# Ledger of designs, part 47: designed miniproteins, single chains

Each design is a single chain, and the fold is of that chain. pLDDT is the mean over its residues in the fold that is shown.

## One batch from the design tools (miniprotein)

Design m1620
Fold by ESMFold2-Fast:
Structure m1620 (fold): chain A 91 residues (1-91)
Amino acid sequence: MKILVVAVGGGGLTKEELEELARQYAREKYPDAEIEVVAVQSGDPLENAVEKVRKAIREAKEKGGAEILFVTFDASPEIAEAVRKVVEEEK
């Protein structure tokens, strides 16, 4: 099974820290899955964050599909909600 983790982090995390937290979370929940991560930060421009997530989901679908796992780590409500809507639109 392939899982694309869509992770939204708070401003206190680096992108590398956010990606590692997301990967650990997904690995604990799905130990035998192939895991890919797309990470966006609460400080990122909203338009850039949603486009990055949309591109990652579309690329995952092109490669044979993936289950989408949406997680947040102290994310602002605004960016978390915007990214969640993109995940629901691209399903």
Scores: mean pLDDT 83

Design m1621
Fold by ESMFold2-Fast:
Structure m1621 (fold): chain A 81 residues (1-81)
Amino acid sequence: DEFEKELQKVLDEVRKENPTANYPTLLRLALERFKEETGKSLEGKKITIVTGNYGNGVANGQLIKKILESYGANVESVVYR
């Protein structure tokens, strides 16, 4: 999927610029840049989040859900393993 490849490239760039940032912060920065560079949001994307059920996994899953939804994604479920 070309969309996934474009987003992954931006995420990799943002990670290099922000090596100490946590994943929710990196995702937000990547989605902001992706929208600015491509004009694309997550409108019409159906997403399932899979994260850990202990430590920061539950909190991170909820933050990721809110970030994705703020860019137009339909988060169908958050799965805690």
Scores: mean pLDDT 76

Design m1622
Fold by ESMFold2-Fast:
Structure m1622 (fold): chain A 88 residues (1-88)
Amino acid sequence: GSELLRRAIEVDAEAALMFMTASIFELEGHEEDARRIREAAEPAVEAARKAIEAAKAGNEEEAKKYLEEAERALEEARRVMKEALEKA
C-alpha cells in the first residue's frame, strides 16, 4: 500500500527533476537535448501517476504493474540524460 505509493512518488519526483534539467539545457541553447530528455521522462511521469492512482485506490496489482513500467521508463530517461550531460 503505502510503500508502493512512496516508490511511485519517488519516480515522479526524479522525472520532474529531469524536466528541470531539460529547461536548463534549453536556456543554454541545447534545444534538441532538452527535447530528448523531456520525451524520455514523459512515459515515466505518466506511468508513475497511474501507479499513484492505483495505490490510492488499493489496487496493489495495478499499482505494481504501473510502478514497474514507470521504473523501466525512468531507467531509459536516465540513459538519455547521461548521454546529454556527457556530450554537453
Scores: mean pLDDT 86

Design m1623
Fold by ESMFold2-Fast:
Structure m1623 (fold): chain A 69 residues (1-69)
Amino acid sequence: SELSPEQLELQQKAVKTFKKILDKSKDPFNPEDVKKAMLELGVSEELVDEILNGTTFELLKKAYEEMEK
């Protein structure tokens, strides 16, 4: 029932990324403002489009890695 260490790390990175995106978004319920926030944080346009079409922990982890560069 507990998450594995790998799943927990994925979840933690995804949650941190999601929080940063929401904090940076002018309106977190407006997809255009969320897209703008992700781009300003250093996420690629291709990954932003993937996240907006179907958000997953794996995609948020990729965004985390792009933002840390």
Scores: mean pLDDT 78

Design m1624
Fold by ESMFold2-Fast:
Structure m1624 (fold): chain A 63 residues (1-63)
Amino acid sequence: ADTPISELTDEQIEAIAKAAGLPPELVKNIADGLLAEGRDTASDLARALGVPPEKVAEAIKKA
């Protein structure tokens, strides 16, 4: 999905964390790091978390 990381809500971050099997705080820290590097896509977040981009897209859609 092409959803910007900067536009993700706390609920969407929690949904992504649940889908990835990771703590929400860890996902938020990784997302903040990607934003600092100028990487602002849910697909970049999915790669950093080691999960398929489709899995992150479905988590965002469900939240």
Scores: mean pLDDT 81

Design m1625
Fold by ESMFold2-Fast:
Order: structure tokens, then sequence, then C-alpha cells
Structure m1625 (fold): chain A 95 residues (1-95)
């Protein structure tokens, strides 16, 4: 996950900088949905297969509902997921 997380974060930043304001709002919402999934995955110890399935389902929904490329929606969701997961690990380290 760590090597993919860095690559996804870079890709998400590039997509956001290239996007107009409306698309940035949609991608930002996808990021927040991914972040929520990261927290839930950490707390409930969700299997990687289940997380991947949920990310794909969410990316497809965003792509269809807002008419954005599936790969961009998936990248935003994954970026949020990795940030959410890392945030929970850091909070646990402070306890």
Amino acid sequence: HMMEAEEISQRFSEIMLASDGERQVILGQAFLEGWGLGIRAYEEKLPEEEVEKELEKLARRFSEEYNIPYEEALTALKAGYYVGLETMKRIEALK
C-alpha cells in the first residue's frame, strides 16, 4: 500500500491542478468518501478484497453520476482512503 499510496497522491494532485472548479468539487467529494472508507477499514479491520470492491463500486457511481472518467474518480477515492488509513494509524500511535 505505501508505494501505491505515494503514486496515487501525486496523480490525484496533478488531476486536481488540471481540473476546473466544478470538477475539483466532485473529485474532492470522492476523496472524502475514500477517507471515510479508510477510517472504517482501519476500525473494522476490513479485508483488502472488500475494500477494493467498495472503492471500485464508489468510483463507478461517481463516474456515472457526475460524468467524470472512472480512473480519475478511482484515483481520488484511493487518495482519500490512504490518507484516512494513515490518519487512524497515527492517532493510535499517540495513545
Scores: mean pLDDT 83

Design m1626
Fold by ESMFold2-Fast:
Order: C-alpha cells, then structure tokens, then sequence
Structure m1626 (fold): chain A 96 residues (1-96)
C-alpha cells in the first residue's frame, strides 16, 4: 500500500515539526533566562521529555511550573494540536 508509506511520512513530518517548535521555544527561554537556574532547569526538563516523545510528561511540567513562559506554553499547545493531542493542548492553553 503506497498510501501507508505516505501516511507514515506525514506522521514523521508532524512529529519533527512538533518537536522543533517546542525545542526552539525552550532554547529561547534558556537564552532569555540564563541568570535564573531554576527556570533553565525546568526548560531543560521539558526539552528532555519532548526528545523522549513523552508529551504527557512535557505537559505536566508546563502546567505545574509557574516559571514556564507563555512562549513555551504556546509552542507546546501548538505542537500537541499538530500531534492530535487536543486534550493535552487544552490543558496547556488553560494556563495562559
């Protein structure tokens, strides 16, 4: 089924875009808050969860930590929506 190969490539592209969105936002947060070690630590934990494909862990880190910026929240919400995880995206958006 050539259709199955096309779907697989589309899913891989969506995952890559979703990961890229969050990792770029995390990099921006780290650069903007380099003098705040706690905020940098949380941002790195979010990046690690995303790199591991643990979107539920990334969501929990974002919704439970008041130090997370709106930039990271917006990036994660959009990434989760791209992955079809509207349930998690709504949890993140509720903290905006």
Amino acid sequence: MEEEERRRREEELRRGIAEGLVLIAVAVEILANKDNPEQVRVAREIAEAVEAGDWERATELVVTNPLVSDVVKLALADALRLLGREDLAERVRATL
Scores: mean pLDDT 83

Design m1627
Fold by ESMFold2-Fast:
Parts: structure tokens; sequence; C-alpha cells
Structure m1627 (fold): chain A 80 residues (1-80)
């Protein structure tokens, strides 16, 4: 993957997670906002870091981001 493709994939994954959180917490918008704001900040930080990394390092960061995002969503699901 190019760095541009890595950033696009990261944006896509984060957008999907945000939509899942909106649906999961549709009756608790304050809780939804906390998770969404956290994920958006995390995504923005990751993108800035990726821009400074090599393509290989950016790929490793994306793989770790995917893992952490999955864990964050599982935690959110348990707290509904």
Amino acid sequence: MTKEEIIEELNKLTESAIEELKELYKNDPEKAKEYIDYLQLKKDTAVKVIEQLSEEEAQKLLDEYKKQLKEDLETAKKNV
C-alpha cells in the first residue's frame, strides 16, 4: 500500500466505526459523542504520524490501528 492508500483505509475504518457507535448509542447521544470524539482524535493523530513515517512503518501502524479500533468497539458494545 502507498501512504495515501493507508490513510484512506484508516479513514474508511474510522468512519465505519463511528457509524456503528452512532447506531449502538442512538439512545445515549452523550456517550456516543465521547467515543466518536475519541476516535476522531485518534484518527487525526495517526494520520499526522503516518505522514512522517516510511511506507513500511505506516503499514505497521495501520495494522495496530485496526487491532485497537476493534478492541475499542468491543469495549463500547459491552458498555451499552
Scores: mean pLDDT 83

Design m1628
Fold by ESMFold2-Fast:
Structure m1628 (fold): chain A 82 residues (1-82)
Amino acid sequence: DMEATRRKLEREIDEIEEIVKNNEKSVITLTAGAIRLIGILIDAERLGFPEIAKRARERIEEFLKIIKKTQKEGGEMDPLAP
């Protein structure tokens, strides 16, 4: 069921993007999203879905840029910090 697997991976990326859009200043949320995207990237490469792998890489790079910007700007947005 390769089509269902492809759609599942695409949907997981969409869900991560939606969560991040609602929490884009949360370094924790962005980091969790990036980790999930790395898992999707590995699965997409293993299963031979190069378009999904490319999308996952692009989103990972985007999230890392946002994390870097937020940290440099002194983002206080961690409600879970001790």
Scores: mean pLDDT 77

Design m1629
Fold by ESMFold2-Fast:
Structure m1629 (fold): chain A 61 residues (1-61)
Amino acid sequence: MEKEEKENEEKAKEILEYAKELAEKYDISTGAGMAAVEASKYSKETTEKANKLIKEWALKK
């Protein structure tokens, strides 16, 4: 569980960084939306973790 959880968390962080890169090029809402679509290509656990990180990041801006 811990190893799988760490892998899903690291992938979620990669997707968050992708959201930040897109936000710099476009805007926060567009970056978050596009990154959420990217996250949906992975496991449900990775998608849920990525969407949570993206939402928390977007709300703090």
Scores: mean pLDDT 76

Design m1630
Fold by ESMFold2-Fast:
Structure m1630 (fold): chain A 66 residues (1-66)
Amino acid sequence: DDIFARFDAEVEANARTLTNEELKELVDKAMAELEARKTLSEREKAILYTSLLLRGIGIKLDAELA
């Protein structure tokens, strides 16, 4: 929860200037923190990565459309 909340806040703060590469770096950072707390299977990593990426894209699109 704290990791996701921190990810959301960082994407939101930079949503209008954040590049796709920078968004992926934020996703990778959040994934690294999740993996540091718990051993994840390849399936769990894929699901979490996809969820974070879609979440970040959603925040960025919301800021762009506003």
Scores: mean pLDDT 82

Design m1631
Fold by ESMFold2-Fast:
Structure m1631 (fold): chain A 74 residues (1-74)
Amino acid sequence: MSKEEREEVKREVRDALVEAGYSEDTADFIAQQIGNSSTDEHMAQALRDLGAELKEQGHDKSAQRLFELSEKVE
């Protein structure tokens, strides 16, 4: 994955979390952790895990965005 693709993942994760009511600091921290995943498979799994958590919290649109993003990085 390119540097530009990783920065796009970080941006999309941050935006999804902020829309779900997370603070910008927490959203940025989580986005950095996911975007800096050592493999594309680990990144895709982290995106699915976060999406599942958001869905459980009732943030279906943010969850769907992360699930779609996981398919693109895998």
Scores: mean pLDDT 84

Design m1632
Fold by ESMFold2-Fast:
Structure m1632 (fold): chain A 84 residues (1-84)
Amino acid sequence: SMKELLDELIDALKNQDGVKAAELLNKIVGEPVKILDGEPLSPKQQANLLAAMDAHGIELPNPDKPITIEDLLVALARKYNIQP
Protein backbone atom coordinates (compact mmCIF):
# COMPACT_ATOMS: atom_id res chain seq x y z
CA SER A 1 0.00 0.00 0.00
CA MET A 2 1.04 3.64 -0.33
CA LYS A 3 1.25 4.04 3.45
CA GLU A 4 3.59 1.04 3.73
CA LEU A 5 5.85 2.44 0.97
CA LEU A 6 6.02 5.82 2.74
CA ASP A 7 6.74 4.17 6.11
CA GLU A 8 9.60 2.20 4.49
CA LEU A 9 10.88 5.39 2.80
CA ILE A 10 10.91 7.22 6.16
CA ASP A 11 12.92 4.35 7.70
CA ALA A 12 15.37 4.38 4.74
CA LEU A 13 15.84 8.15 5.13
CA LYS A 14 16.41 7.81 8.90
CA ASN A 15 19.05 5.15 8.19
CA GLN A 16 20.60 7.29 5.40
CA ASP A 17 20.10 4.40 2.95
CA GLY A 18 20.03 6.31 -0.34
CA VAL A 19 19.76 3.16 -2.49
CA LYS A 20 16.69 1.89 -0.60
CA ALA A 21 15.16 5.39 -0.60
CA ALA A 22 15.57 5.62 -4.41
CA GLU A 23 13.94 2.18 -4.90
CA LEU A 24 10.99 3.19 -2.71
CA LEU A 25 10.64 6.55 -4.51
CA ASN A 26 10.45 4.69 -7.85
CA LYS A 27 7.59 2.57 -6.44
CA ILE A 28 5.77 5.62 -5.00
CA VAL A 29 6.07 7.57 -8.28
CA GLY A 30 4.87 4.44 -10.15
CA GLU A 31 7.94 3.95 -12.32
CA PRO A 32 9.02 0.36 -13.06
CA VAL A 33 12.65 1.57 -13.50
CA LYS A 34 15.10 3.80 -11.65
CA ILE A 35 14.25 7.47 -11.19
CA LEU A 36 15.52 9.30 -14.27
CA ASP A 37 18.34 11.68 -13.38
CA GLY A 38 17.64 15.29 -14.40
CA GLU A 39 14.37 14.50 -16.24
CA PRO A 40 11.12 16.21 -15.17
CA LEU A 41 8.36 14.05 -13.67
CA SER A 42 5.35 13.33 -15.90
CA PRO A 43 1.92 14.70 -14.83
CA LYS A 44 0.90 11.18 -13.72
CA GLN A 45 4.09 10.77 -11.69
CA GLN A 46 3.55 14.21 -10.10
CA ALA A 47 -0.05 13.20 -9.24
CA ASN A 48 1.19 9.95 -7.62
CA LEU A 49 3.80 11.88 -5.62
CA LEU A 50 1.17 14.43 -4.46
CA ALA A 51 -1.20 11.59 -3.49
CA ALA A 52 1.58 9.96 -1.45
CA MET A 53 2.33 13.23 0.39
CA ASP A 54 -1.38 13.90 1.00
CA ALA A 55 -1.90 10.35 2.36
CA HIS A 56 0.70 11.17 5.07
CA GLY A 57 -0.58 14.71 5.67
CA ILE A 58 2.68 16.18 4.38
CA GLU A 59 2.62 19.84 3.31
CA LEU A 60 4.55 21.10 0.28
CA PRO A 61 7.58 23.32 1.08
CA ASN A 62 6.69 25.53 -1.93
CA PRO A 63 3.09 25.09 -3.20
CA ASP A 64 3.57 27.61 -6.06
CA LYS A 65 5.94 25.27 -7.95
CA PRO A 66 5.48 21.79 -9.49
CA ILE A 67 6.37 19.07 -7.01
CA THR A 68 9.72 17.26 -7.35
CA ILE A 69 11.17 14.15 -5.72
CA GLU A 70 13.43 16.47 -3.68
CA ASP A 71 10.31 18.29 -2.40
CA LEU A 72 9.00 14.96 -1.03
CA LEU A 73 12.36 14.19 0.59
CA VAL A 74 12.59 17.67 2.19
CA ALA A 75 8.97 17.42 3.45
CA LEU A 76 9.59 13.95 4.95
CA ALA A 77 12.84 15.11 6.58
CA ARG A 78 11.06 18.15 8.03
CA LYS A 79 7.98 16.23 9.28
CA TYR A 80 9.91 13.30 10.82
CA ASN A 81 12.97 15.27 12.00
CA ILE A 82 15.39 13.38 9.74
CA GLN A 83 18.84 14.90 9.27
CA PRO A 84 19.85 15.32 5.59
Scores: mean pLDDT 66

Design m1633
Fold by ESMFold2-Fast:
Formats: C-alpha cells, structure tokens, sequence
Structure m1633 (fold): chain A 74 residues (1-74)
C-alpha cells in the first residue's frame, strides 16, 4: 500500500505529524495539508485517501464537540 509505505519510510515525518496534530487539536487539518502535498507530487490516489481520513476525523471531532456542548447545557 503506497500510503502505508510512505509513513513507514518517513518515521520522523509520522512523529512530527502526530506532535503537530496533538498540539493543534486538529488532526483533520494536518491530513488535509498532507493531501495537498501529495496532489502536488502527482499522487491523487494517496491524496484522496488522506482527504477521506481528514473527513472521517472531522466527523469524529464534530461528534465530540456536540457531546461536549450537550454536557455543558446540563
């Protein structure tokens, strides 16, 4: 799998992405940026996969936000 091989070969990049994601609290934005870089390099398949991940993470973040809001209203 092309994407997995990229993350395996770039362990330092993988660590950096994890740290930036944890610090910003937006994993979706991190994946979107990476997808844009993949598209620039002419790998639309990997970019599409990363955008799918970003979209999935966005939904999880929205769900968590709704849960937090409902807990505040009680």
Amino acid sequence: MELRKIFEDDVELNIRLSEETQKSGSMAETYEKYAEEMEKEGDPKSAEYLRKLAETVKKVEEHAKKMSQENRKK
Scores: mean pLDDT 66

Design m1634
Fold by ESMFold2-Fast:
Structure m1634 (fold): chain A 106 residues (1-106)
Amino acid sequence: GEKINLYNKGLYYLQLGRYYFKKGEFDKAIEWYEKAIKYFTEALGENSPLVGRAYYNLGLAYEKKGEFEKAKEYFQKAIDSYRKAGATNMAKKAEEKLKEVEEKIK
């Protein structure tokens, strides 16, 4: 169905984002993670663990760029999505990254 195609495109863009992140190409990683969020939100809704994962990966990419305020924003969005999805362990991991980034803003 149409939603399955949107879901598969979201997964493809998430994988592309991870590929560029591993290469140190953080701006390209951000572009692909933003596309993944769009497609996952259309397919699954905002309260999906995959939307949370894409926000978490955006937070990591902004952290690597030294953009700690943006990293904080996306880790907060990841925590919200994970909590609403019941993904407690993923939410805790995002909370640990949020705390780490908040210490760098001081």
Scores: mean pLDDT 89

Design m1635
Fold by ESMFold2-Fast:
Structure m1635 (fold): chain A 99 residues (1-99)
Amino acid sequence: SVREEMLEVVGETIRLIGLEIDGADKAELAKAVREFYEEAEELLEELDADPNATADDYRELARLARQVADMAESRGLTDEAARLRELSREAEARADALA
């Protein structure tokens, strides 16, 4: 469900913030960023399948993806950041179509 997928994306965001605070190495952060991306893609698919999905739902996904992309970029995870920025743009486009 959209709610369950959103909770998974939020949970992965919290986990990533914790890893950054704890000084996790680049490889551990890269793994966590990729796991976030997979959950974010699943949420986007669930939102696309849900006739009750709102523009705000897509904008929240876009916001979280941008936050993680900025963190990834700051740690030199350029490819991972680029994928997240593309996901954020796709979510914003869907939000704009619903607004």
Scores: mean pLDDT 85

Design m1636
Fold by ESMFold2-Fast:
Structure m1636 (fold): chain A 67 residues (1-67)
Amino acid sequence: SMKKIAEKNRKELEEFYKMIKEGKSLDDIEKEAKKKGHSVMLNLVTLYKLKGKTTDEIRKQIEENKK
């Protein structure tokens, strides 16, 4: 259930998306997530790494999903 922690999780997602749009590598985003204790951002980085995605591919996917 994502209902009441949604805004905190959404801010982590927005920060992740911002870093992706800024061209940060998944390794750099992972370091920031660990430093800040941002578990949602860390889980996203891990998932995209398992999918073999690059920052540019993730950026395109995010823009497609917002249509």
Scores: mean pLDDT 77

Design m1637
Fold by ESMFold2-Fast:
Structure m1637 (fold): chain A 73 residues (1-73)
Amino acid sequence: SFRKQVEEAKENLLAGFVTEEDLEILKQAAKEGYLSKEELEEMLKTIEEQHPESAAMQKLKEVLKKKIEEIKK
């Protein structure tokens, strides 16, 4: 199920072993509201701490930031 894919992708991100497929799953989950504000903030903090150079990771970071701002309205 998509929920299981989201849980696995999030675990991989926190462990530092995220794939491109995981990043796409996490972007979709954020856009569709599968992640709480707290989960979005945790993921954003993890990405910022890792200082990634990948374009895919930077795109996920932007999606997370925008979704967090939407929730604060």
Scores: mean pLDDT 78

Design m1638
Fold by ESMFold2-Fast:
Structure m1638 (fold): chain A 85 residues (1-85)
Amino acid sequence: STEEEKREAMFEKLLELLREAGVPQEKIEELKAMWEAGEDPLKIQFYASLEIIRATYNNPELVDKALEGFENNDMSPDVEDELLK
């Protein structure tokens, strides 16, 4: 893969993380527009970090749901059965 393809893949992964963190779609589109406009990747990463902080701070219920999802994964019957062997 070219360096450009690798950067695109990393940015797409960042967009996935933003969606998962509950960042509003409008803000995700703004970050995508900055990327497409050729803005500094470090600047985009900084703004993305602020949006994640904002999303988690203003939407504590999303943090709770993420934690519940993690607990459900750890407490799956299959995982529990393996740990009790």
Scores: mean pLDDT 68

Design m1639
Fold by ESMFold2-Fast:
Structure m1639 (fold): chain A 74 residues (1-74)
Amino acid sequence: MSREEQYEKARKELEELEKELEELRDVAPPSLVAQGRYAIREAREGIEEGAPLEVVEKAIRVARETLEQARRAA
């Protein structure tokens, strides 16, 4: 898979996470919502700045884990 294809996959994952964040915003603990938003923003900025894919994937993983915790606490 090319680097561009991997970044496109990451962008699609971020779109899903952003949608999930909006659904959780009013029902989950505010601290977890804020952490999820921060991780999503870091991943998006990483893609825009051409950061190593590993850095982007780590931010997406943190966002996914944080939103899973938020969902369980909702």
Scores: mean pLDDT 82

Design m1640
Fold by ESMFold2-Fast:
Structure m1640 (fold): chain A 86 residues (1-86)
Amino acid sequence: SMEFNEKSLETMKEDLRREAARYRREGREELAEELEELVKKAEASKDFEEQAKYLAEGFTLAVTDVLTSAVDTALERQEEAKRLAE
């Protein structure tokens, strides 16, 4: 069932804060600050739908980063394999 409630929003905020802390540990300060800003915008909103939108943007950013990093790693491995074959 589509049971989204206030507890779900709190869980999303905690997940994004943990992800921001991970980015800071990895030296990815700009991504950490962007996620933290989205969480702050969600906390400042009084509308459930608006809070959900900001948190969804945070998850979209985190997922996009994971996918981009995976593609970059695959391309680097392909180039390394070409160099080793010569």
Scores: mean pLDDT 79

Design m1641
Fold by ESMFold2-Fast:
Structure m1641 (fold): chain A 100 residues (1-100)
Amino acid sequence: SISEEAKKYVKEITKLVLEMAEHLNLEDKKEEIEKITQELIEAIEKGDIIKAIEYLKKLRLVTIEVLEELRKEDPELAEEVQKKLKELEDKLSEYLNKLL
């Protein structure tokens, strides 16, 4: 299902961002990411795609903050992760648009 594919990409994005936050010891960011992810998945499951897009934007903002912290420690890894996250985010946006 398109909804199941969308949720799969949310989980893949979240896993990468949580792994970065854990590596950087950003506990507050981990909690924020988990909360946003739960709301995003719930919105997709309820078919509230406008709300899902809103939470995806919030997840993107937190992801940028975590990537900037990673870039200070490992700029090469940050560029690799940013590229992968962009690919996953573009796929998620495609599936969310199909659900509209």
Scores: mean pLDDT 87

Design m1642
Fold by ESMFold2-Fast:
Structure m1642 (fold): chain A 138 residues (1-138)
Amino acid sequence: MKEEFVERIAEVLMKVFRLDRETAREMATLVVDALVAGADSLPALPSKEHTEIAREVFEILSEFGRLVKEGKSPLEAATEVINKYGLKYPPGIQLFYNLLKVAFGESELEKGYITEEDVLNFVEENKDKPLVLIELMP
C-alpha cells in the first residue's frame, strides 16, 4: 500500500510539475510518510518551490483523508476539497484525477465512470458553483 501511494504521488508530481523522477519520489515519500504518521505538517525541503508543491499535495490529500475519516463519503470529501483549495486547470485537474485514483483505485476510474477530460469540462463549467460529483461514485 505505502509503495503504491509513493509511486502514484510521484507520477502526479512528474506529470503536473515536470519534476525529475528522483526529486518526485523523494517528495512523494515525504508526503506519504507524513500522511501515514498523521502529521500536521511537512518538514521544509531545500528548495522553496519544491516545499510549496509538497505542502500543497500533502494538504489536499490530508484534508480528503480527514473528511473521509469523519464519516463523509469520498464524493462529499472530494467536492469539499475541490471547493476549499480552488483546484486550477490543467494542473489542478490532473492532481485531482490522480487523487481520485489513489482514493478509489485506478481500475474503477479506468472502467469509464469518468475521464480526466470529463472532470476538466465539468469543473470548468461549475468552477464558481458548489460542485456535485455524483458521477464520481461507482
Scores: mean pLDDT 61

Design m1643
Fold by ESMFold2-Fast:
Structure m1643 (fold): chain A 93 residues (1-93)
Amino acid sequence: MEVREQAERAIKAAREDIEQARKLVENTPKLSEEEKEEIYKALEELEKEVKKLEELIKNGASDEELRKAMERLKEKAVETGKKIAEVLEKSGI
């Protein structure tokens, strides 16, 4: 499997997850403004990792650099998911 193609797929998946998470927050009236801000900040951090991977692809980075960036993106996605779940749990959702 081509590493660059894997990276492009990872970017697409992460962007779709970010969009769905934003829609979830907007459609959840039980969330306070502070809780929404916590989730949005986590999503902004995830977007930074997406942008780093996009920049590496644009600049013709090595397969090793792309793999490391994909690992960072995966780790940040897991952290973001846990943060969203934690906020929802505290809200009784």
Scores: mean pLDDT 84

Design m1644
Fold by ESMFold2-Fast:
Structure m1644 (fold): chain A 71 residues (1-71)
Amino acid sequence: MGRLRDLLDKLFGGHYADRVLEVLKEKGEDPQKMIREAEAALKSNDAMIELMNRLVKLEKEVLLKKRKEEE
């Protein structure tokens, strides 16, 4: 947990990192896979863009799922 949060905090800032962690947990994403993607994003702008695009898609899906469960 700490390593992934620290990487996301470094990439996006703590405010966004907590939200991303909740999205990943809700989607059942592999934390080890996400750590590798975040480490790649720190080394490459292309990897950063790919990670951002993936996170936006996951967040949209989680928001739709949560809304459906609340209703």
Scores: mean pLDDT 74

Design m1645
Fold by ESMFold2-Fast:
Structure m1645 (fold): chain A 74 residues (1-74)
Amino acid sequence: SKELDGEILEAIVHIILGLGLSVATDPEVRERLIKLAEEALKKTREYVENGDFEKALEIVRELIAEADRLLAES
């Protein structure tokens, strides 16, 4: 269902944030990870609400890529 799909994607965003914060020790990197996750949650919720699950998945993929880049540059 649309509701379940949204819950799963939100859970994945929270898992990504949790994993990132588990390895990031720099306060600036931690703050940027939190902001990236907040933006991803907002966009994912908007796309799920509009029935666009494919775009919601794209936002989650973009979050993974940006988090990976941010951690690699730290």
Scores: mean pLDDT 83

Design m1646
Fold by ESMFold2-Fast:
Structure m1646 (fold): chain A 67 residues (1-67)
Amino acid sequence: SALLQGRWAFGQAASDVLTRLEEETGADVEGGSQRLEGDTGTFEATVGGRRVVITGDLSTGEVTVEV
């Protein structure tokens, strides 16, 4: 289904962002929570003591990142 595909794509995009931040900072990703509401996904985590929020459109897989 389109929703399942969008959720998977968002999960991959969020994972990619967190992996890059971990590689760039040398710090581990701490904690993590994912919320999916309709066609919007939000992932929140902490990297090196800094809060990271990733928001995405589940229909397109487009994401925005706030650090």
Scores: mean pLDDT 76

Design m1647
Fold by ESMFold2-Fast:
Structure m1647 (fold): chain A 93 residues (1-93)
Amino acid sequence: SAVMEKLLAAEEAFLARAVPAAQALYNATSEAERAAAEAALRAAVEALLKEYEAIIASIKDPEEKAKLEKLRELIRKSAEGLIAGLVAEAEKN
């Protein structure tokens, strides 16, 4: 479906940005490197959430719209926990 293709494209774009940022955060040896990597990771998450908003806005089926709204909310909530965990791990280095 067109919706599925858009979701897959959004995920691919997210991973292309988020994976290098997460690796940079894990390997950071200074506060400046850590801050830059965290900012890049947060920017990747915000871009993904914005793409989800655009996709959700294009959906006419109320049930499908509600499911994606729930998924977007779960992504937003889990992202904060994951970023906090990655930052805490980087601080151990």
Scores: mean pLDDT 85

Design m1648
Fold by ESMFold2-Fast:
Structure m1648 (fold): chain A 88 residues (1-88)
Amino acid sequence: MSVAEEALKKAKDLVAILKQAGAPEELIEEAERLVELAEEAVRKGDEETARFILESIGKIMSALTDNDWEKALELAKEAVEEAERRLE
């Protein structure tokens, strides 16, 4: 599996976890945007952006294990903005 395919899988897993946990809608929307960006990284073969997305998901998951929803949302927003910038 490529880094980009792994990032896409982990982004989809993140969305499922957030929905099951009853996460704030804004956080779910940011995670769904990360899925779209991971799909774009797969299409472009952009392994560097895919690795960034994968690392960002790890940080978001860490915040979630601490029940820090505000930090998880901040990290998700930052990840979306940076990934969008890299894929432009």
Scores: mean pLDDT 86

Design m1649
Fold by ESMFold2-Fast:
Structure m1649 (fold): chain A 111 residues (1-111)
Amino acid sequence: MRLEIEFGEPEVLEGDRVRARVRVKVTSPQGITAEGEGELVSDAATNRTRLRVRLRSKASPEELQALIDDFIALLKERLGARLIRKSEPRVVEGDTVEAEVELEFDGAIYL
């Protein structure tokens, strides 16, 4: 699997929180690709960071589900991420399938 994550400019929120927009691209060994947009919120008071992304693909719902499961497994292995929420993949328009994932990990981002 190949994972590409791009972070936007960090925004300081109230209560020692930092938000960044995120763009994600995930590619399977078979060349199935999902692209997504989301948000990373870091909270220094709780020493936790939450990542929420919406992933879209022209693959089948089953293929997107497998790709999302691999994405979750990769972040659990590399960052100790915990799954908070995962939606069922759904067809939203034509050949486009969409799903949402929310993960949490320990550690806050300090600017």
Scores: mean pLDDT 81

Design m1650
Fold by ESMFold2-Fast:
Structure m1650 (fold): chain A 94 residues (1-94)
Amino acid sequence: SLDDLKAELRELLEELVELLEEEGLLTPQMRALYDQAIAALDAGDLATAARLIEQFLKLAATQLSRLSPEKQERVLELIRRIAEVLRQIEALEA
């Protein structure tokens, strides 16, 4: 369901944010994009949430070279899963 996908998206984003924060790689810009994306998701503004999440993921990807290979794989997996959930949400809203 859409609600299940939104819940999964929130959990995946929280996991990615926590990982980046623990590594000292969560910038103020990334935190702001995350906070705005969650607010848009809570408001049901899925188009705005998707745009903000895509911007957040692009910034997260720029931090990969600063992580160990093991943590790079974890971040890449989270990015791929988030992108897949966003595609599923967009397909349901079409």
Scores: mean pLDDT 87

Design m1651
Fold by ESMFold2-Fast:
Structure m1651 (fold): chain A 104 residues (1-104)
Amino acid sequence: MKKVFELTRKNAEEMAEKVGEAALESGSEKVKLTIEGIPPERVEEAERVLLGTPGVLEAEGDVEKGTVTALMEGSNGEGVKEAVLAAASLVPDDAVLTVTVEGL
């Protein structure tokens, strides 16, 4: 299963809920969460914040691409929601984040 979502800070709560639901619907033990559209100067902070989020097993930032990839427990929809909200909190209000959820 692979689903893609776009969000801004204005709809982050609603979209984070949908991302968490998509992770649960995958039925996968683990999900890969890819977040694109992070300003390069915020990528290292986003990686650290995601690593501190419950259910995040691994997180890796790519400053050149403005992305963070997290490996998470697929049964932890709440943790997936928290990870998306944390990433959204680090970007400007007008920034668009693209979040991809892939079941492993």
Scores: mean pLDDT 82

Design m1652
Fold by ESMFold2-Fast:
Structure m1652 (fold): chain A 67 residues (1-67)
Amino acid sequence: SELVQQVTTAATTFLDENGVVANRDRHINNAVDFALSYESGFGITNPEKLIPLALDVLKLDIAYEQA
């Protein structure tokens, strides 16, 4: 799946650049699941729109765990 690969790559890059080492697979899977759910629920197939939204969810998930 192109979307899964692109979201996985973007999420991995974000985690690496921000030094996030804990729960990486869970964070990546949550970002991917969000993108796929948004695609399925709203019919949005454009990765350029879904990837930034998935990364925003990733950022919120990390912030929530650090609180």
Scores: mean pLDDT 81

Design m1653
Fold by ESMFold2-Fast:
Structure m1653 (fold): chain A 86 residues (1-86)
Amino acid sequence: MKEKIEKAAKNLAESFAKLTNLDEEKKKQLFESLKKELEDMAARLPDLQAQLAKYKKLAEQGDLEAKRKALALDTVIKLDEALIEL
């Protein structure tokens, strides 16, 4: 996980630096910011997955509010996983 996060942050920082002609100092700051965001994202994933499982069970019982929360959580989890895999 940590290795994937560092690689994703590096790939994103290099891509943005190339497109925006960032100097080395700004590129380093961007990398550190992206790394922190991806680490926070990865850290919250197990809790989000547990909440998703709980709301899916409630949605199966006809709870419309739980169904909406499950959809929102599923979307956030998929986005977070896609960003970490960059």
Scores: mean pLDDT 79

